Designed miniproteins, single chains, continued (3). Designs and how they scored, part 69

Each design is a single chain, and the fold is of that chain. pLDDT is the mean over its residues in the fold that is shown.

## One batch from the design tools (miniprotein)

Design m10393
Fold by ESMFold2-Fast:
Structure m10393 (fold): chain A 96 residues (1-96)
Amino acid sequence: AAAAAQKAAWKALVDRLSAQVQAARDKVDQLIKNKQILPQFIPDLEATLATMEQGVKTMAQGVANGDQALVDQGIQQVTVPLAALNEAIERWGRGE
């Protein structure tokens, strides 16, 4: 019961963070298209997005393996950069 509940919670978290990372990528692409991000910052943004996408894959592997440490590693790779990026996206969208 507890193990099944934990795995279900992890899968829900993977699905949620995956959706949030894709939403962030879509918003960054729109801001680039609208010339709201300076071209010199695009490579670092692409690297950050790639790191977050890898974090989602790391979490999914942790869920499949029942590996809490791997799930936690993936969470850290996604949540810290994602929070900062979402704040930046909102500011860029406002012309700030």
Scores: mean pLDDT 83

Design m10394
Fold by ESMFold2-Fast:
Structure m10394 (fold): chain A 81 residues (1-81)
Amino acid sequence: AVPSPGELLAAISEIHELLLKDPEAALEKMRELATRLPADVAAAVRAAIDEIEARGLSPEEIRRVVGLMMGDIVAALNALL
């Protein structure tokens, strides 16, 4: 099932906090969130995480990219709801 807006905001807040402390844990939380998203959105999130890992981005770069991805996820879910 698609997460509720409240569940999505809570997940975004947790991911944001993890980005400050442990960017790798933030990517794992994003993978976890992706399992609850529509299949096409989930595939896009997983592909983006795989690209981040393949590029070996710094913690600061991961924080920027993940922030943009979370915005895109919210926009995609709003378009479906």
Scores: mean pLDDT 73

Design m10395
Fold by ESMFold2-Fast:
Structure m10395 (fold): chain A 90 residues (1-90)
Amino acid sequence: TEVRRALEELARASPEPLRGLPNEPENARAILADSSEESRKQARELVEKAEKEGLDEKETLEILREKLKAPGEVIAAVNALLVLRKHEKK
């Protein structure tokens, strides 16, 4: 798929860790509360697509930042949703 291909391309070109993103539910909820409704909607759609493609959270965020150049607010909202889902799944 296009998303998986972009991920593999990014992993080879720029194998750096994602930084400045929350990994705790409390911080994730705060980011979502401060996000616009439009950014939350876009983030929800992107997370759904990533799940269908089988991407992990690191891969999803890296594609959004580097390949799709998504707005920072949307990237933060996606990360927040991924953190909340990970916490709920445990």
Scores: mean pLDDT 59

Design m10396
Fold by ESMFold2-Fast:
Structure m10396 (fold): chain A 95 residues (1-95)
Amino acid sequence: SMQRWIDVFGKSNVDTLRAQARSYGISDKTFQKIMDAATTVGIKYNLSPDKVTQLAVTMIRSHYYGWSEDQFIRTLQTDLNVSKSMARELYDLYK
């Protein structure tokens, strides 16, 4: 739900992510999947609001640019220092 995203990301981050997704022409349905996936991983791994926001930004970019699974996982590992297992779990949730 919207409130669950605010609890995990903070309202300011949710508003920023929504604006970014809209600027990239991402549908509300796809945005919802991205936010739900990042929320699930964020809660499971006890991630900070900033870290969860970075994951969501990467998912938005991945969807917009049409990244492959390998490109997505590599970007999370190299740019955000995310483990391969966490990156793969995140990919499986929003694909």
Scores: mean pLDDT 87

Design m10397
Fold by ESMFold2-Fast:
Structure m10397 (fold): chain A 77 residues (1-77)
Amino acid sequence: SVEEELERLRELAETASPEAREYLLKAIELIERDPSNLEKIEEYVMKAIDILMKEDEELALKVLERVQRVLRALLEQ
């Protein structure tokens, strides 16, 4: 479910640096409030990933995988 995938994404965000976490939380909030705003969701996710790829590549890859699961769950509804 979207709710379960968002919870897992939020858990990953809590382990990130403050800057990357801020963008991930903005993406999560936007997915919950307006999931049709894919352009803005992608913008926040990509900003977080750009930061994470420099700081923690393994966490960046886990976040990308979880975002793909969230987007897939949204498309199945």
Scores: mean pLDDT 84

Design m10398
Fold by ESMFold2-Fast:
Structure m10398 (fold): chain A 62 residues (1-62)
Amino acid sequence: SEEKLERAKKLAEGAKDFSEEVIRQLGAAIARAFGLSEEDIAAMAAAKTAEELIELLEKYGL
């Protein structure tokens, strides 16, 4: 949903200073919450920076 995507983006923006490990965990958690496939969850967990995570959220958010 649009509201969930917007909240997920704000969480990713807030995580800009977090470690790569935390960003990967956040990406996987968001993907799982969106009900994505295991393959897409793994793709989201490949994000190493907040910017990469935001790009992936926009790609998979619908």
Scores: mean pLDDT 77

Design m10399
Fold by ESMFold2-Fast:
Structure m10399 (fold): chain A 62 residues (1-62)
Amino acid sequence: GETLKNEAIDLVDKLIEQAKKKGDEAGITSLEQSKELIEKSNEDGLKTAVKSLKIALKDGTG
């Protein structure tokens, strides 16, 4: 639903910020493509995306 989609987009935007700080141009491009896929994802895809993005963001902060 709307909540999962908005959460996934917010998490991708945070990862894009981290990639920008690292100068990871390829990572930024991949995350922007992931953001487009999130817009087209069903409920199961959104749940999986949110879980994966949360793990990636936590790894970036530890």
Scores: mean pLDDT 78

Design m10400
Fold by ESMFold2-Fast:
Structure m10400 (fold): chain A 80 residues (1-80)
Amino acid sequence: SREEALEYAYELAKKYGYDVSDPEIREALEKLVEALSYNKEDIETALKAMELGKISLIEFVNNLDDPRLQGLVAFAAGLP
């Protein structure tokens, strides 16, 4: 469910050092969860990819239409 996927994203973001009490981080995680169709495995892969690529969560979700970031979304959704 949306709530289950969002809870998972919050817990995983805490492990990556995000302040989930920050309204901007909460909004960014909600946008990420929606962009990945509430898929738990895709959420984990996207957050791992952002960590590896040193891409900020807020920048990523605010620029989903950027071709450079679309490549990361495709990578996160397409790789097991």
Scores: mean pLDDT 73

Design m10401
Fold by ESMFold2-Fast:
Structure m10401 (fold): chain A 81 residues (1-81)
Amino acid sequence: SHMEAEKLIEEAGEELRKELSKTLSEEQVEKAVKLIKEAMRNILEKKLEEARLNLVEASKLLTEEQREYAAELVQKVKDEY
């Protein structure tokens, strides 16, 4: 359901925020978390092209390790939904 999706996305977004806050500025964290949460929503709605665009934009703000962590959280949301 939409409510279950939003709960999973918010929980994953909070985990991502904590990790990114270790190295990124508050502004960069907020932008990256927003883009990745939107990508998660789009994946669950099967809007794969929109999700890809969100992830590409977020990747510009992230290190390789942070991108891998974000991908793991995206997969977790997809698997738990």
Scores: mean pLDDT 84

Design m10402
Fold by ESMFold2-Fast:
Parts: C-alpha cells; structure tokens; sequence
Structure m10402 (fold): chain A 110 residues (1-110)
C-alpha cells in the first residue's frame, strides 16, 4: 500500500494531516447543519458555496506542499484518498508539472 513506502515519520505526518483535515471538514459540516437547524438557509448556502470554492485552492496548495516534502508522501495521500492514476496525473500536473511523473509513480507503486 502507499503507507508501506513511507518512513515511520512520513506515515505519522500523513496520518496526523488526514485526521486534522477530517476534523476541519466535520466542523464545517456541523456549522452548515447548525445554520439549517436554526432555519438560516441563506447562511447554510453561503457556507456550502465558500467550502466548494476553497476546495480547489486548498487541495492544490496541500498537494504542492506534500510534493515539496516528499513525492512518496504526495502519492500516498492521493492513494489513501482513493484517487485513480489518471486523476492523480491531472492533479499533479496542475500542482507541479515538473514532479508529475514522480508523484504518479509513487501513487502507482504505493
């Protein structure tokens, strides 16, 4: 698996990063739900739109950061997230064209 190619330190960083992201996503979902439960559909809609707009920029920023740390780390993150090789290639090309083949190779053999 992707995790088997990582050092113990890199594996810890991936796990901690994924847990922090899950908690942030859950917090955002709870805010949207609270707005809906209070009948504030306008606030709920605005939060959903803001979340959608931030996903692309945040995902690219995260991928660029992961590539700068380690291409295996970047490949492992995308493999754990369930992305296909074709999707990984497109995302890596958008994040850092010079590292695309390295990230794709890391994902494929993870």
Amino acid sequence: SAMDLLSEEERREVSEYLERQRRRDLDTENRIRTARDNGDLTTARNLENQRRQQLDDTSLSRLKHAISLSPPLAGAMLAVAGYSEEEVRKMAEAADPSMTETVVLAHKYA
Scores: mean pLDDT 70

Design m10403
Fold by ESMFold2-Fast:
Structure m10403 (fold): chain A 81 residues (1-81)
Amino acid sequence: SAEREAMLAEIEALRRRAEEALRRAMQKGDSAAFDEMLALVQEASRLFREALASEDPEEARRLFAQGRELVDRAVALAEAA
């Protein structure tokens, strides 16, 4: 569906953003921040998989929103370090 294709495109953009943030944290040598960011990104990936697997559009949107918030938190940690 168009909604599913849009969600997948947004997930791909968020994954790229998370990878860039993790790279920046690694370059700064802040291992504690990197470990926290990695945990957030791993949980976001789990939520995105559940969102894409959900047959309930409302559940899919909630799971996707939760995953997006975790990516945003990971990016904020990289910017604060």
Scores: mean pLDDT 85

Design m10404
Fold by ESMFold2-Fast:
Structure m10404 (fold): chain A 117 residues (1-117)
Amino acid sequence: IGPRGRRLMEAIKEALNSVEGVEAEIEGNTLTITHKDDKEIEEIIEKIGFALEALNVAVVKKEGNTYTITLRPDAGERVPDELLDELEEILEEEEDGLEKARKIAEALLEHAQKALS
């Protein structure tokens, strides 16, 4: 997945782990996210997944309250440095975990919408 793919996974993991009741773990090129059946958190995770699939950087699978996001080997080639810088800035500037996760989801979705236009 390269350095950019790794930066993308780490940013999403850090944001989601900052949310109470959410566990996010990275194994290789796979990010596993588990939540405690919170509708607001589920909507945030689904926005992230939709954006990553729309950018063609990941495949997302849902089983109950667990989401598995597997990055494609070429994911880093499809993720602009500007997007990674924006995600990392959100992690530095936001103190609230839920707001951090929302802003990351919004940034990813905006970039996905631009790519689909």
Scores: mean pLDDT 84

Design m10405
Fold by ESMFold2-Fast:
Structure m10405 (fold): chain A 89 residues (1-89)
Amino acid sequence: SMEKEKLKKELDEILEEARKRVKTEVQRIALERAEMEVEKMKKYGTLEELKEAKEKLPGMLEEALATTSGLDEEEVRKAYEEMLERLKK
């Protein structure tokens, strides 16, 4: 369907934006694994599965990039919270 093809393009755009944020070899490998799963979903997934992927993929990619940057998601969150507290002063 045309809607399914549009969702596939939107998933590709999400992955393209994530590629621009890759700074290390470990992050690149993590992204490539995500790209393989998305390609499988584009080939065999239902319209509903593609819609769910579009909603969840940005957050999952952010988590993967944060975890593989040498900082886990919790450490990244703590750093952002400390920065916000400094802005209040």
Scores: mean pLDDT 72

Design m10406
Fold by ESMFold2-Fast:
Order: sequence, then structure tokens, then C-alpha cells
Structure m10406 (fold): chain A 57 residues (1-57)
Amino acid sequence: SAAEKKKALLDELLAKHVKEEQKDAWRGMQLLLEKKDYSPRTFEEMKAVYEEALAKG
């Protein structure tokens, strides 16, 4: 289901980015997703952007 996919993506991102400095950025993204009611597909796109940003430092 859509809810299961969203949960899996959230859990995956949190597991990858458990460092304290990264948790604030992750929390900000969660709040934006909640506020905008983004679909699981949109969340996958945001996940890619978030991971790219973290890779840059």
C-alpha cells in the first residue's frame, strides 16, 4: 500500500542518516512531507534529492 511504501522509505532514510547533524535536515523534510501530503512517488523523488545533498556534505 501507499502508506507501507512511505513508512519503508522513511525508515530507510532514518537508518542511513542517524548522525546527529543529519537528523535536523531529516526532521525538516518529514515536516514538509506531512504539511504537503506528498505521495509515496513524490517522497521517493525527495529521498533522492536529500541523499544527493548529504553526499555533497
Scores: mean pLDDT 60

Design m10407
Fold by ESMFold2-Fast:
Structure m10407 (fold): chain A 85 residues (1-85)
Amino acid sequence: AEEKLKEIEEIVQKGVEAFKAGKYEEAAKLFREARKLLEEHEEEAAEYGESLGVPREEARKGLREITLKTLEHQAKLAEEKAKKQ
């Protein structure tokens, strides 16, 4: 469970590095992949949040309303920049 969340964090980090390097198409793909994996592992992410002292329902809501939306916005921004290249 925690191992899968670490894998997702690594994908997000690769996406950020690709974005910084001007590799917007690669960054968009990585952010999309991270978002999909997080969505598929929503319960594991909520359990991890709970282990950090965040109530499970609040962790689940924060994942949906903040983290998933942030990844979607990052992917869209990268996709728009890729179209300019």
Scores: mean pLDDT 76

Design m10408
Fold by ESMFold2-Fast:
Parts: C-alpha cells; structure tokens; sequence
Structure m10408 (fold): chain A 68 residues (1-68)
C-alpha cells in the first residue's frame, strides 16, 4: 500500500540520516542505495522515480557528512 511504502521510505531516510553522523559518506550512500533498490523492487517503483529518490537522499547524506 502507499502508506506502507511511505513508512518504509521514512525508515530508510531516518537510518541514512543517523548513519551519516558516524559513517563515511561513500559507505552510507552504498548501504542506502541497496535499501532503496530493494524498496523499488518490492513496490514496483519506476526507474526515474528511484533515480530522483536516490538523488534527494544522497543530498541529505552529503549535507550531514560534509557539513558536520
């Protein structure tokens, strides 16, 4: 369902945010991409939407890892 997708996505984003406080940027991006790809397979998310989602989450990760 859309609500379940939203909840799982929020969990992935929250985990990426927390990991960004302690782990290197490259590692957080790698782990988060794996989680997002599995989510996309589970909910049949279009490739373009997955790419946009990855970009948004990568920006969040870069902000947290590079700006402290």
Amino acid sequence: SREQLKQELQKIVNEAYELSKTKPEEEVIRETDERLEKLAQKYNIPQGSLESLKRSVHDLIRRETRRR
Scores: mean pLDDT 85

Design m10409
Fold by ESMFold2-Fast:
Structure m10409 (fold): chain A 89 residues (1-89)
Amino acid sequence: MKLTFYGSLLTKKGERLVLYETDSSVWDKEEREELVKLQEEYLERGEYLLVVEKSVADTLLAENTEEAIEGAVELALKQYEALKKLLAK
């Protein structure tokens, strides 16, 4: 899996959402462990990390609305929780 920094967005509260693009939606156990660790490092700084396909990242950066950014933060948290559950099995 190749992770590329794509951009960042600021929430209305000044929290930072960081977007990483990926060329694959399928991740093995080792790749999921690396992602969870990276997501936790961002959360410790009060930031959110979302891994998305390029088309999704492009759409989020183009919209740049408060509603879209808040929705993306929710997706980042859901992605983190889902990956943690997969690692617990």
Scores: mean pLDDT 76

Design m10410
Fold by ESMFold2-Fast:
Structure m10410 (fold): chain A 84 residues (1-84)
Amino acid sequence: MSASELASRSTGLDLRLIAAQLDGSPQEEIEELRKQAEELTTEMIKASLPSLPEDVKKKVEELLKQGDIKGALKTENEALKKQK
C-alpha cells in the first residue's frame, strides 16, 4: 500500500476519533479507534522507512519497538522536512 493511501486513511481515522470523543461515544469504541490509528500510523511510518537515511530509520524503528508511535512519526516528519 502506498504511503499516500496510508496517510489518507490515518487522517480519516484521526478525524473519526476526534468526532467520537466529541459525540461522547463509548470508551471502548474510542480505545479501538486509537489502536487502529496507531496501527495505520505505524504502517505509514514503515512504508516511508526505505526512503529515510539509515540513522533516522534506526531511530524510528527503536521508537516503534518502544511503542512510541507518536515519537516515531515526529522523527520521520522532521527527517523528511530536512530532505525536502
Scores: mean pLDDT 73

Design m10411
Fold by ESMFold2-Fast:
Structure m10411 (fold): chain A 88 residues (1-88)
Amino acid sequence: MEELVEEARRHLALAREAAAAGDAEAAREHAEKAIRIAEELARQGHLEEAAELLREAARALGLLPDSVENAARATAVAIRAVGLAIEA
């Protein structure tokens, strides 16, 4: 778990830096990697950690030019990941 959380946090930091620089493509790529790691954590039952990482990813996406659509995508992924973990 610790390595996955650390990797996700690195991607979130890179996503925020890219978003602040106006690089929407790089920001989205790094946010998506963090979202995939959060989904893996949720699948393993680490719901609280997964929810926190997905919230941070949504924040990073919120800095992009099309922030509303990107934030909605992150929110949908968060709902899906938590739902899958609960049903599993």
Scores: mean pLDDT 71

Design m10412
Fold by ESMFold2-Fast:
Structure m10412 (fold): chain A 98 residues (1-98)
Amino acid sequence: GTVTVNGKTFGLTSNIVDLSKLPVIEAKAGEELKFEVSGFAAGPYTVKILDKNLNVVKEKVVSGTSGSITAPKEAGEYFLEITDSAYNSFRFRLIVTE
């Protein structure tokens, strides 16, 4: 399967546990992160932004294969997590700049 975020497409393996090997997404503070999923279990999809300690900062449920979530207003290192209806999770490192 693939996930596209703001026009960049990633081929993903679900449930990656080594955080150093996650694909990287860069965004500006407060930027809308538009995503689309393909080749995964059907929605709804749960989309989370997590801080560097894996605490949930923001969460959204999306009923379709596409949606959006707003990047944090504070610059820093985060994770973007998308979970499908079968509870397979796909994570990205999210680097938020000013």
Scores: mean pLDDT 77

Design m10413
Fold by ESMFold2-Fast:
Structure m10413 (fold): chain A 91 residues (1-91)
Amino acid sequence: MTPSPEVQALREALKDDPAAAFALGIANATNRELTKEDIPLLANMATFQYEAEKNLPAVPAKKTLEEQIKALEEAGQYEAVKTAETIAATL
């Protein structure tokens, strides 16, 4: 996939200065006044953030903990069954 050079420049800026990412997040939340230049930037950032959030691992484990508990419980059962079968096969 070949992202736009504008997006690439933004990614590099965000990588160097996390404050820029925070400022964009605030600007997206606040509807003060949008310049013609800000409109396409905000649209691209919204899309990028949505995709990044889907790909990046959840940093705040507090909210994702509830979902992880369910996944762990289901995964735990599946692994428990697998472990039991493996042990039975070894015997």
Scores: mean pLDDT 45

Design m10414
Fold by ESMFold2-Fast:
Structure m10414 (fold): chain A 95 residues (1-95)
Amino acid sequence: AMAATEAEAAALRAETLALVERARELGKQVDKLGDHETAEEVLKSAENIERELARAEKLSPEEALQRYRGARLAASGALDRAERAKRETEEKLKK
């Protein structure tokens, strides 16, 4: 049903935006801890994902759904990178 597709697309978009926001905040923390390279990569990834979401909003719900699924995977990856970099950099600072 069209209504089900629209609801799924809206949910994936909201989830992706939440992941992007978390990745961006962790990226800023990683930058402050001194891992400027990983921070730059995470922040660029977040910006690219937001651009993809903006482009997907102009598509049909079915096409937007596919784009949002890809964007969610990318956002999850960026968050995982930021979380790992934060842990590794904090551990180095303890030495």
Scores: mean pLDDT 85

Design m10415
Fold by ESMFold2-Fast:
Structure m10415 (fold): chain A 107 residues (1-107)
Amino acid sequence: SAMSLALLAKGVELFRKGREAFEKGNYEEAIKLYEEAIKLFEASGHPLSPRLVGAALLELGKAYFKLGKYEEAAEKYREALRLFEETGDEEGKEEAKKNLEEVEKKL
């Protein structure tokens, strides 16, 4: 639907802004933007939503890792890994596994 596509588009916009905040070292801002993007992707009900949520959860985990919030980072990586497995995203699965291995060294 037009509403579903509008919610996806807004989510993608916020996801990109989150990545920009992350690149600038503004990790708390990136977390807020990624969380809002995830809400919009889920609210969309679109078939692409699980793939976009997986990608956003992976980036959310990276932001928590940068803040030293390793337990939260591990949780987000596990959630992302599950979604990548469900959607058949092999590249996402491998990146989530690698990041989970790194955070497990800190737990």
Scores: mean pLDDT 91

Design m10416
Fold by ESMFold2-Fast:
Structure m10416 (fold): chain A 80 residues (1-80)
Amino acid sequence: SLIEKFEEIAKKIENLTEKQKQFVDELMRILREAEERGLTPEEFVKRIQELLLKHYPSLTEEERDKLILLAQEAVKLVEE
């Protein structure tokens, strides 16, 4: 499943803050929605961009870099 693959990827990214973990939880919810409702890769990318923008104002530059990496990995899974 997309969720299991993403959980393994997220596990390899060390030193996530609580805010970054909340982002991961919301991203995993969007991945479940993509699997259950059959979101296109384009629709998924829009949802992820909206999620990043939602979280960006409360994050440092370093925290944002890890979110971008997590978002890119999730997009790759949906496009695969």
Scores: mean pLDDT 80

Design m10417
Fold by ESMFold2-Fast:
Structure m10417 (fold): chain A 76 residues (1-76)
Amino acid sequence: MSELQKAAAEAVKKAAEALEKGESIEKVIDIIRETLKDFPEQAEKIVEVLEKLAAENEEAFRRFIKQEAADVEKDE
């Protein structure tokens, strides 16, 4: 697994944990951006897609993050 894939996996896990704790979507996106700080170009692209998803459908955003985190857990 690449360094970027590992960082993305950690970002998604932290994001899912924040959502379970009732953190705002803005805070969840900030956690993802901070976790991916060593990959700024990729982080900006991911954040843009996630911000658009959250703006269009917050429930779909929550389901997406939770599903991605579950898939990461299965690969560990």
Scores: mean pLDDT 78

Design m10418
Fold by ESMFold2-Fast:
Structure m10418 (fold): chain A 94 residues (1-94)
Amino acid sequence: VERKVAVTKGKAGETATVVLTYTSLDPNTEVIFSFAAGAKGADGREVPVEPEIQQVRQRSPLSAEETTFTATYTVDFAADQEGNAVGTMIVRKA
C-alpha cells in the first residue's frame, strides 16, 4: 500500500484546491482519494465547509497499458474562516 498526502492552506475569503495524481502501468491498480477540509472561525470553533468530505475510488481499466488517476477537491473559505484542505491517496491492488 502506497500513501500520499497533500495539504493546502485555506486563507479567509479564498479558494483552496487540492489535486492528487497517480500514474500506473499495472491494470490491477485501485486508487482511493479522500478529501476533507477543516476550518475554524474567529472564536476557534470548527465551522462547516462545503463540500465537507469527498471520497473517490478509481480502478484501472482491464488490459490498460497505462492509467492516470486524478482527483481534484475545491473548497471555498468564508471571510471569517481559516483552515486547510487535505487530500489523501491510497494505492493498492484491485
Scores: mean pLDDT 71

Design m10419
Fold by ESMFold2-Fast:
Structure m10419 (fold): chain A 100 residues (1-100)
Amino acid sequence: SQREIAEEIIEGFEGLADQLIARYGDTPLLQRLRALIAQARAALEAGDLESTRRAILQAVDVLEQIQLQIAQQQGLSQEQLDHLRQVLAQDREQLAKLLE
């Protein structure tokens, strides 16, 4: 169900956020990610699937920013960064379809 898919995604994002914070510290983007994940969790617990979906997709947008920033700091070329943006955009589209 959409609810079960949302629960798995939120749990995965919670684990990923904890790993990123442990590695990179509590940066403003990671604080924003945590807030959006918490918002998605609260909406799901309230049975608000529309707000849950919106918060998950906003969390994905922040995760994309974090991944691109890390890749840039690790010295990926512009071509590699453009390819990463394309992959992340495709992943976001697939996730949005799963949450419909």
Scores: mean pLDDT 87

Design m10420
Fold by ESMFold2-Fast:
Structure m10420 (fold): chain A 66 residues (1-66)
Amino acid sequence: GLSLLLSLPKETQLEVLSLIALGFSQEEIARATGLSRSTVSRIVAFARRNPELVFQLFQKLVLEHY
């Protein structure tokens, strides 16, 4: 869920959310980020249930990183 996503480094959060937005599979996201399939599955499930909150988080990450 959200707490799991927020426990990751900010760059990893941005990468995971970007890959989800681009339509990559959970297995591809796990390989690209080094996260476990279980972790990716939980984050993807959270993102699908909370698209507005995920968009707000993504926007915040981009603005704070750049």
Scores: mean pLDDT 80

Design m10421
Fold by ESMFold2-Fast:
Structure m10421 (fold): chain A 94 residues (1-94)
Amino acid sequence: MEAEKKAKMRELLRMVIDESVSKEEIVDLLLEHVPEMSREEAEERVQKLLKDREILKTKYKISDEFLLEVLDALENNDTKRLEELEKEAEKRLA
């Protein structure tokens, strides 16, 4: 929805993908871009992101653009969108 905010998250995600960073550092970076989020919420979102990122990178070889869409869905707890993105990834691998 907010193009500027999404662009910043995309850059952040790309750095996270390219570099090995600690969970704490990713949480701090996320909070810099989404200051309305509580630390507890950010930790929860980052934990899900790290799990999904590992699966997407090792199993699906998904792009950073696709991972940004997954991040948006995770932030909004949009299970349906996550399922759609998973199906799209599977279709690309087939």
Scores: mean pLDDT 66

Design m10422
Fold by ESMFold2-Fast:
Structure m10422 (fold): chain A 99 residues (1-99)
Amino acid sequence: MKKTEELIKLLEEASKEKDPKKVVELLKEAKKLVKDVPDEYIKKIAELIEEIVKSTKSKEVLEAALELLMELLKNTTDKEIILYLIGLILRVIGKLFDL
C-alpha cells in the first residue's frame, strides 16, 4: 500500500539521519501513517524503529519512538507482533530512565 511504503521510507530516512530534531520530525510523520498498516509490515516497521532506538542518545527521539510504537500496538491483534512491540517499548522506557 502507498501509505505503508511512505511510512517505511520515513523510518529508513530516520535510521540514517544524525540530527535528533529531524529524526523526531520523521517519526512524527510516520506516526500519522500507522492507521490501516497490515500486520506483516508492522514487524518490519518495528525493526526499523529498533535500529533508531539502539543508535540514539536523544531523549526526544526515544519519546517520539515510544509514541510511534504505542500507535503500532493499537493497530495490531497479532500476538507475536504484540509481544515484540511490548518488548521494544520496555527497552525504550529502560533507555529513557538511563538518560
Scores: mean pLDDT 84

Design m10423
Fold by ESMFold2-Fast:
Structure m10423 (fold): chain A 63 residues (1-63)
Amino acid sequence: TREELVERARRLREEGERLIAEGRALLNDPNASKQQILTGIGLVLRGIGLLFEADLLLEKARA
């Protein structure tokens, strides 16, 4: 249903924002290793992907 899509989008947005914050914390650490930097980039990209998926679900709910 439309409500199920909206609630699913909300959960994806929350998870995406958490991953972006976690990735940003790694990227802002001046002592981060190259591997930690790559992990931080991966977390940010995954988080952005979840935010994009949330937006797609909201568009589907509005259609």
Scores: mean pLDDT 87

Design m10424
Fold by ESMFold2-Fast:
Structure m10424 (fold): chain A 88 residues (1-88)
Amino acid sequence: MKMSQEELEEALREAKEAYEELLASSNESMKEQMELSLGLLERAVKEGVDWLYAVLERLRKLAEEMLAKGVPVEEAVKRLVEEMRKIT
């Protein structure tokens, strides 16, 4: 499916709203992960949809490889956050 620039901008708005809602119930680690996710999405709005798809495909492949090796979901999320930090 093809995401338009308008859809990407709308996703950023929705992500910011979800971030503010989850801040009330999230710990410091979760806040850091959400801030990195917002930074990635803000950069995606600037770089364009093709850049976002390339990044998401890379992260998805990494997640699949980790889960296939039996890495726990929490550890997999931590490693994905480290990869997002390198991109943002």
Scores: mean pLDDT 70

Design m10425
Fold by ESMFold2-Fast:
Structure m10425 (fold): chain A 89 residues (1-89)
Amino acid sequence: LVEIARRKAEELVERTSERIEKEAEEKAKELSEEEKEELRKKAEEKIEEARRAAEAAVRGVEERAEELEKELDEGVKLLKEAVERTVER
């Protein structure tokens, strides 16, 4: 689960970065040199935000996976106890 989330997060960051770069490149054609530099900084900030959001999402999936594993383990334990009570009788 976490590995799949990391792979998808990497793909999303890569595609988002490409989109941001493309939009910045198109806008840059109409801008002055000072505006181009400001646009590059904004594009870099957006890409960094996307990376941080992806990292946070992966951490969230990791936490959910741990919680789900614990719930599953408790469920299996309860089922095992119920079955053992029935069989020992």
Scores: mean pLDDT 72

Design m10426
Fold by ESMFold2-Fast:
Structure m10426 (fold): chain A 82 residues (1-82)
Amino acid sequence: VSFIPNFEPLADHKKLEPTTLTIDGEPVDSRDLELIFAVPLDANGRAHNLYAYKNRRIWLDVEWDEAKDTVVILSAEDLGYR
């Protein structure tokens, strides 16, 4: 197969599976996160995306679930403010 070294982040073209995250001790709908940047899905369908919630930065490890055509959140890390 052919890979290109610079293609658009595939995670941007998929919907995050709706889930509830705990951010600063509060339950937050994953859909309320604002995307800062996404990286392309790797050969295993995984990527790292950076999101904002209010003034906090949230680091998501994600995986594409092909059967559901959704991006599943595997882990979330609250990086705090800047």
Scores: mean pLDDT 67

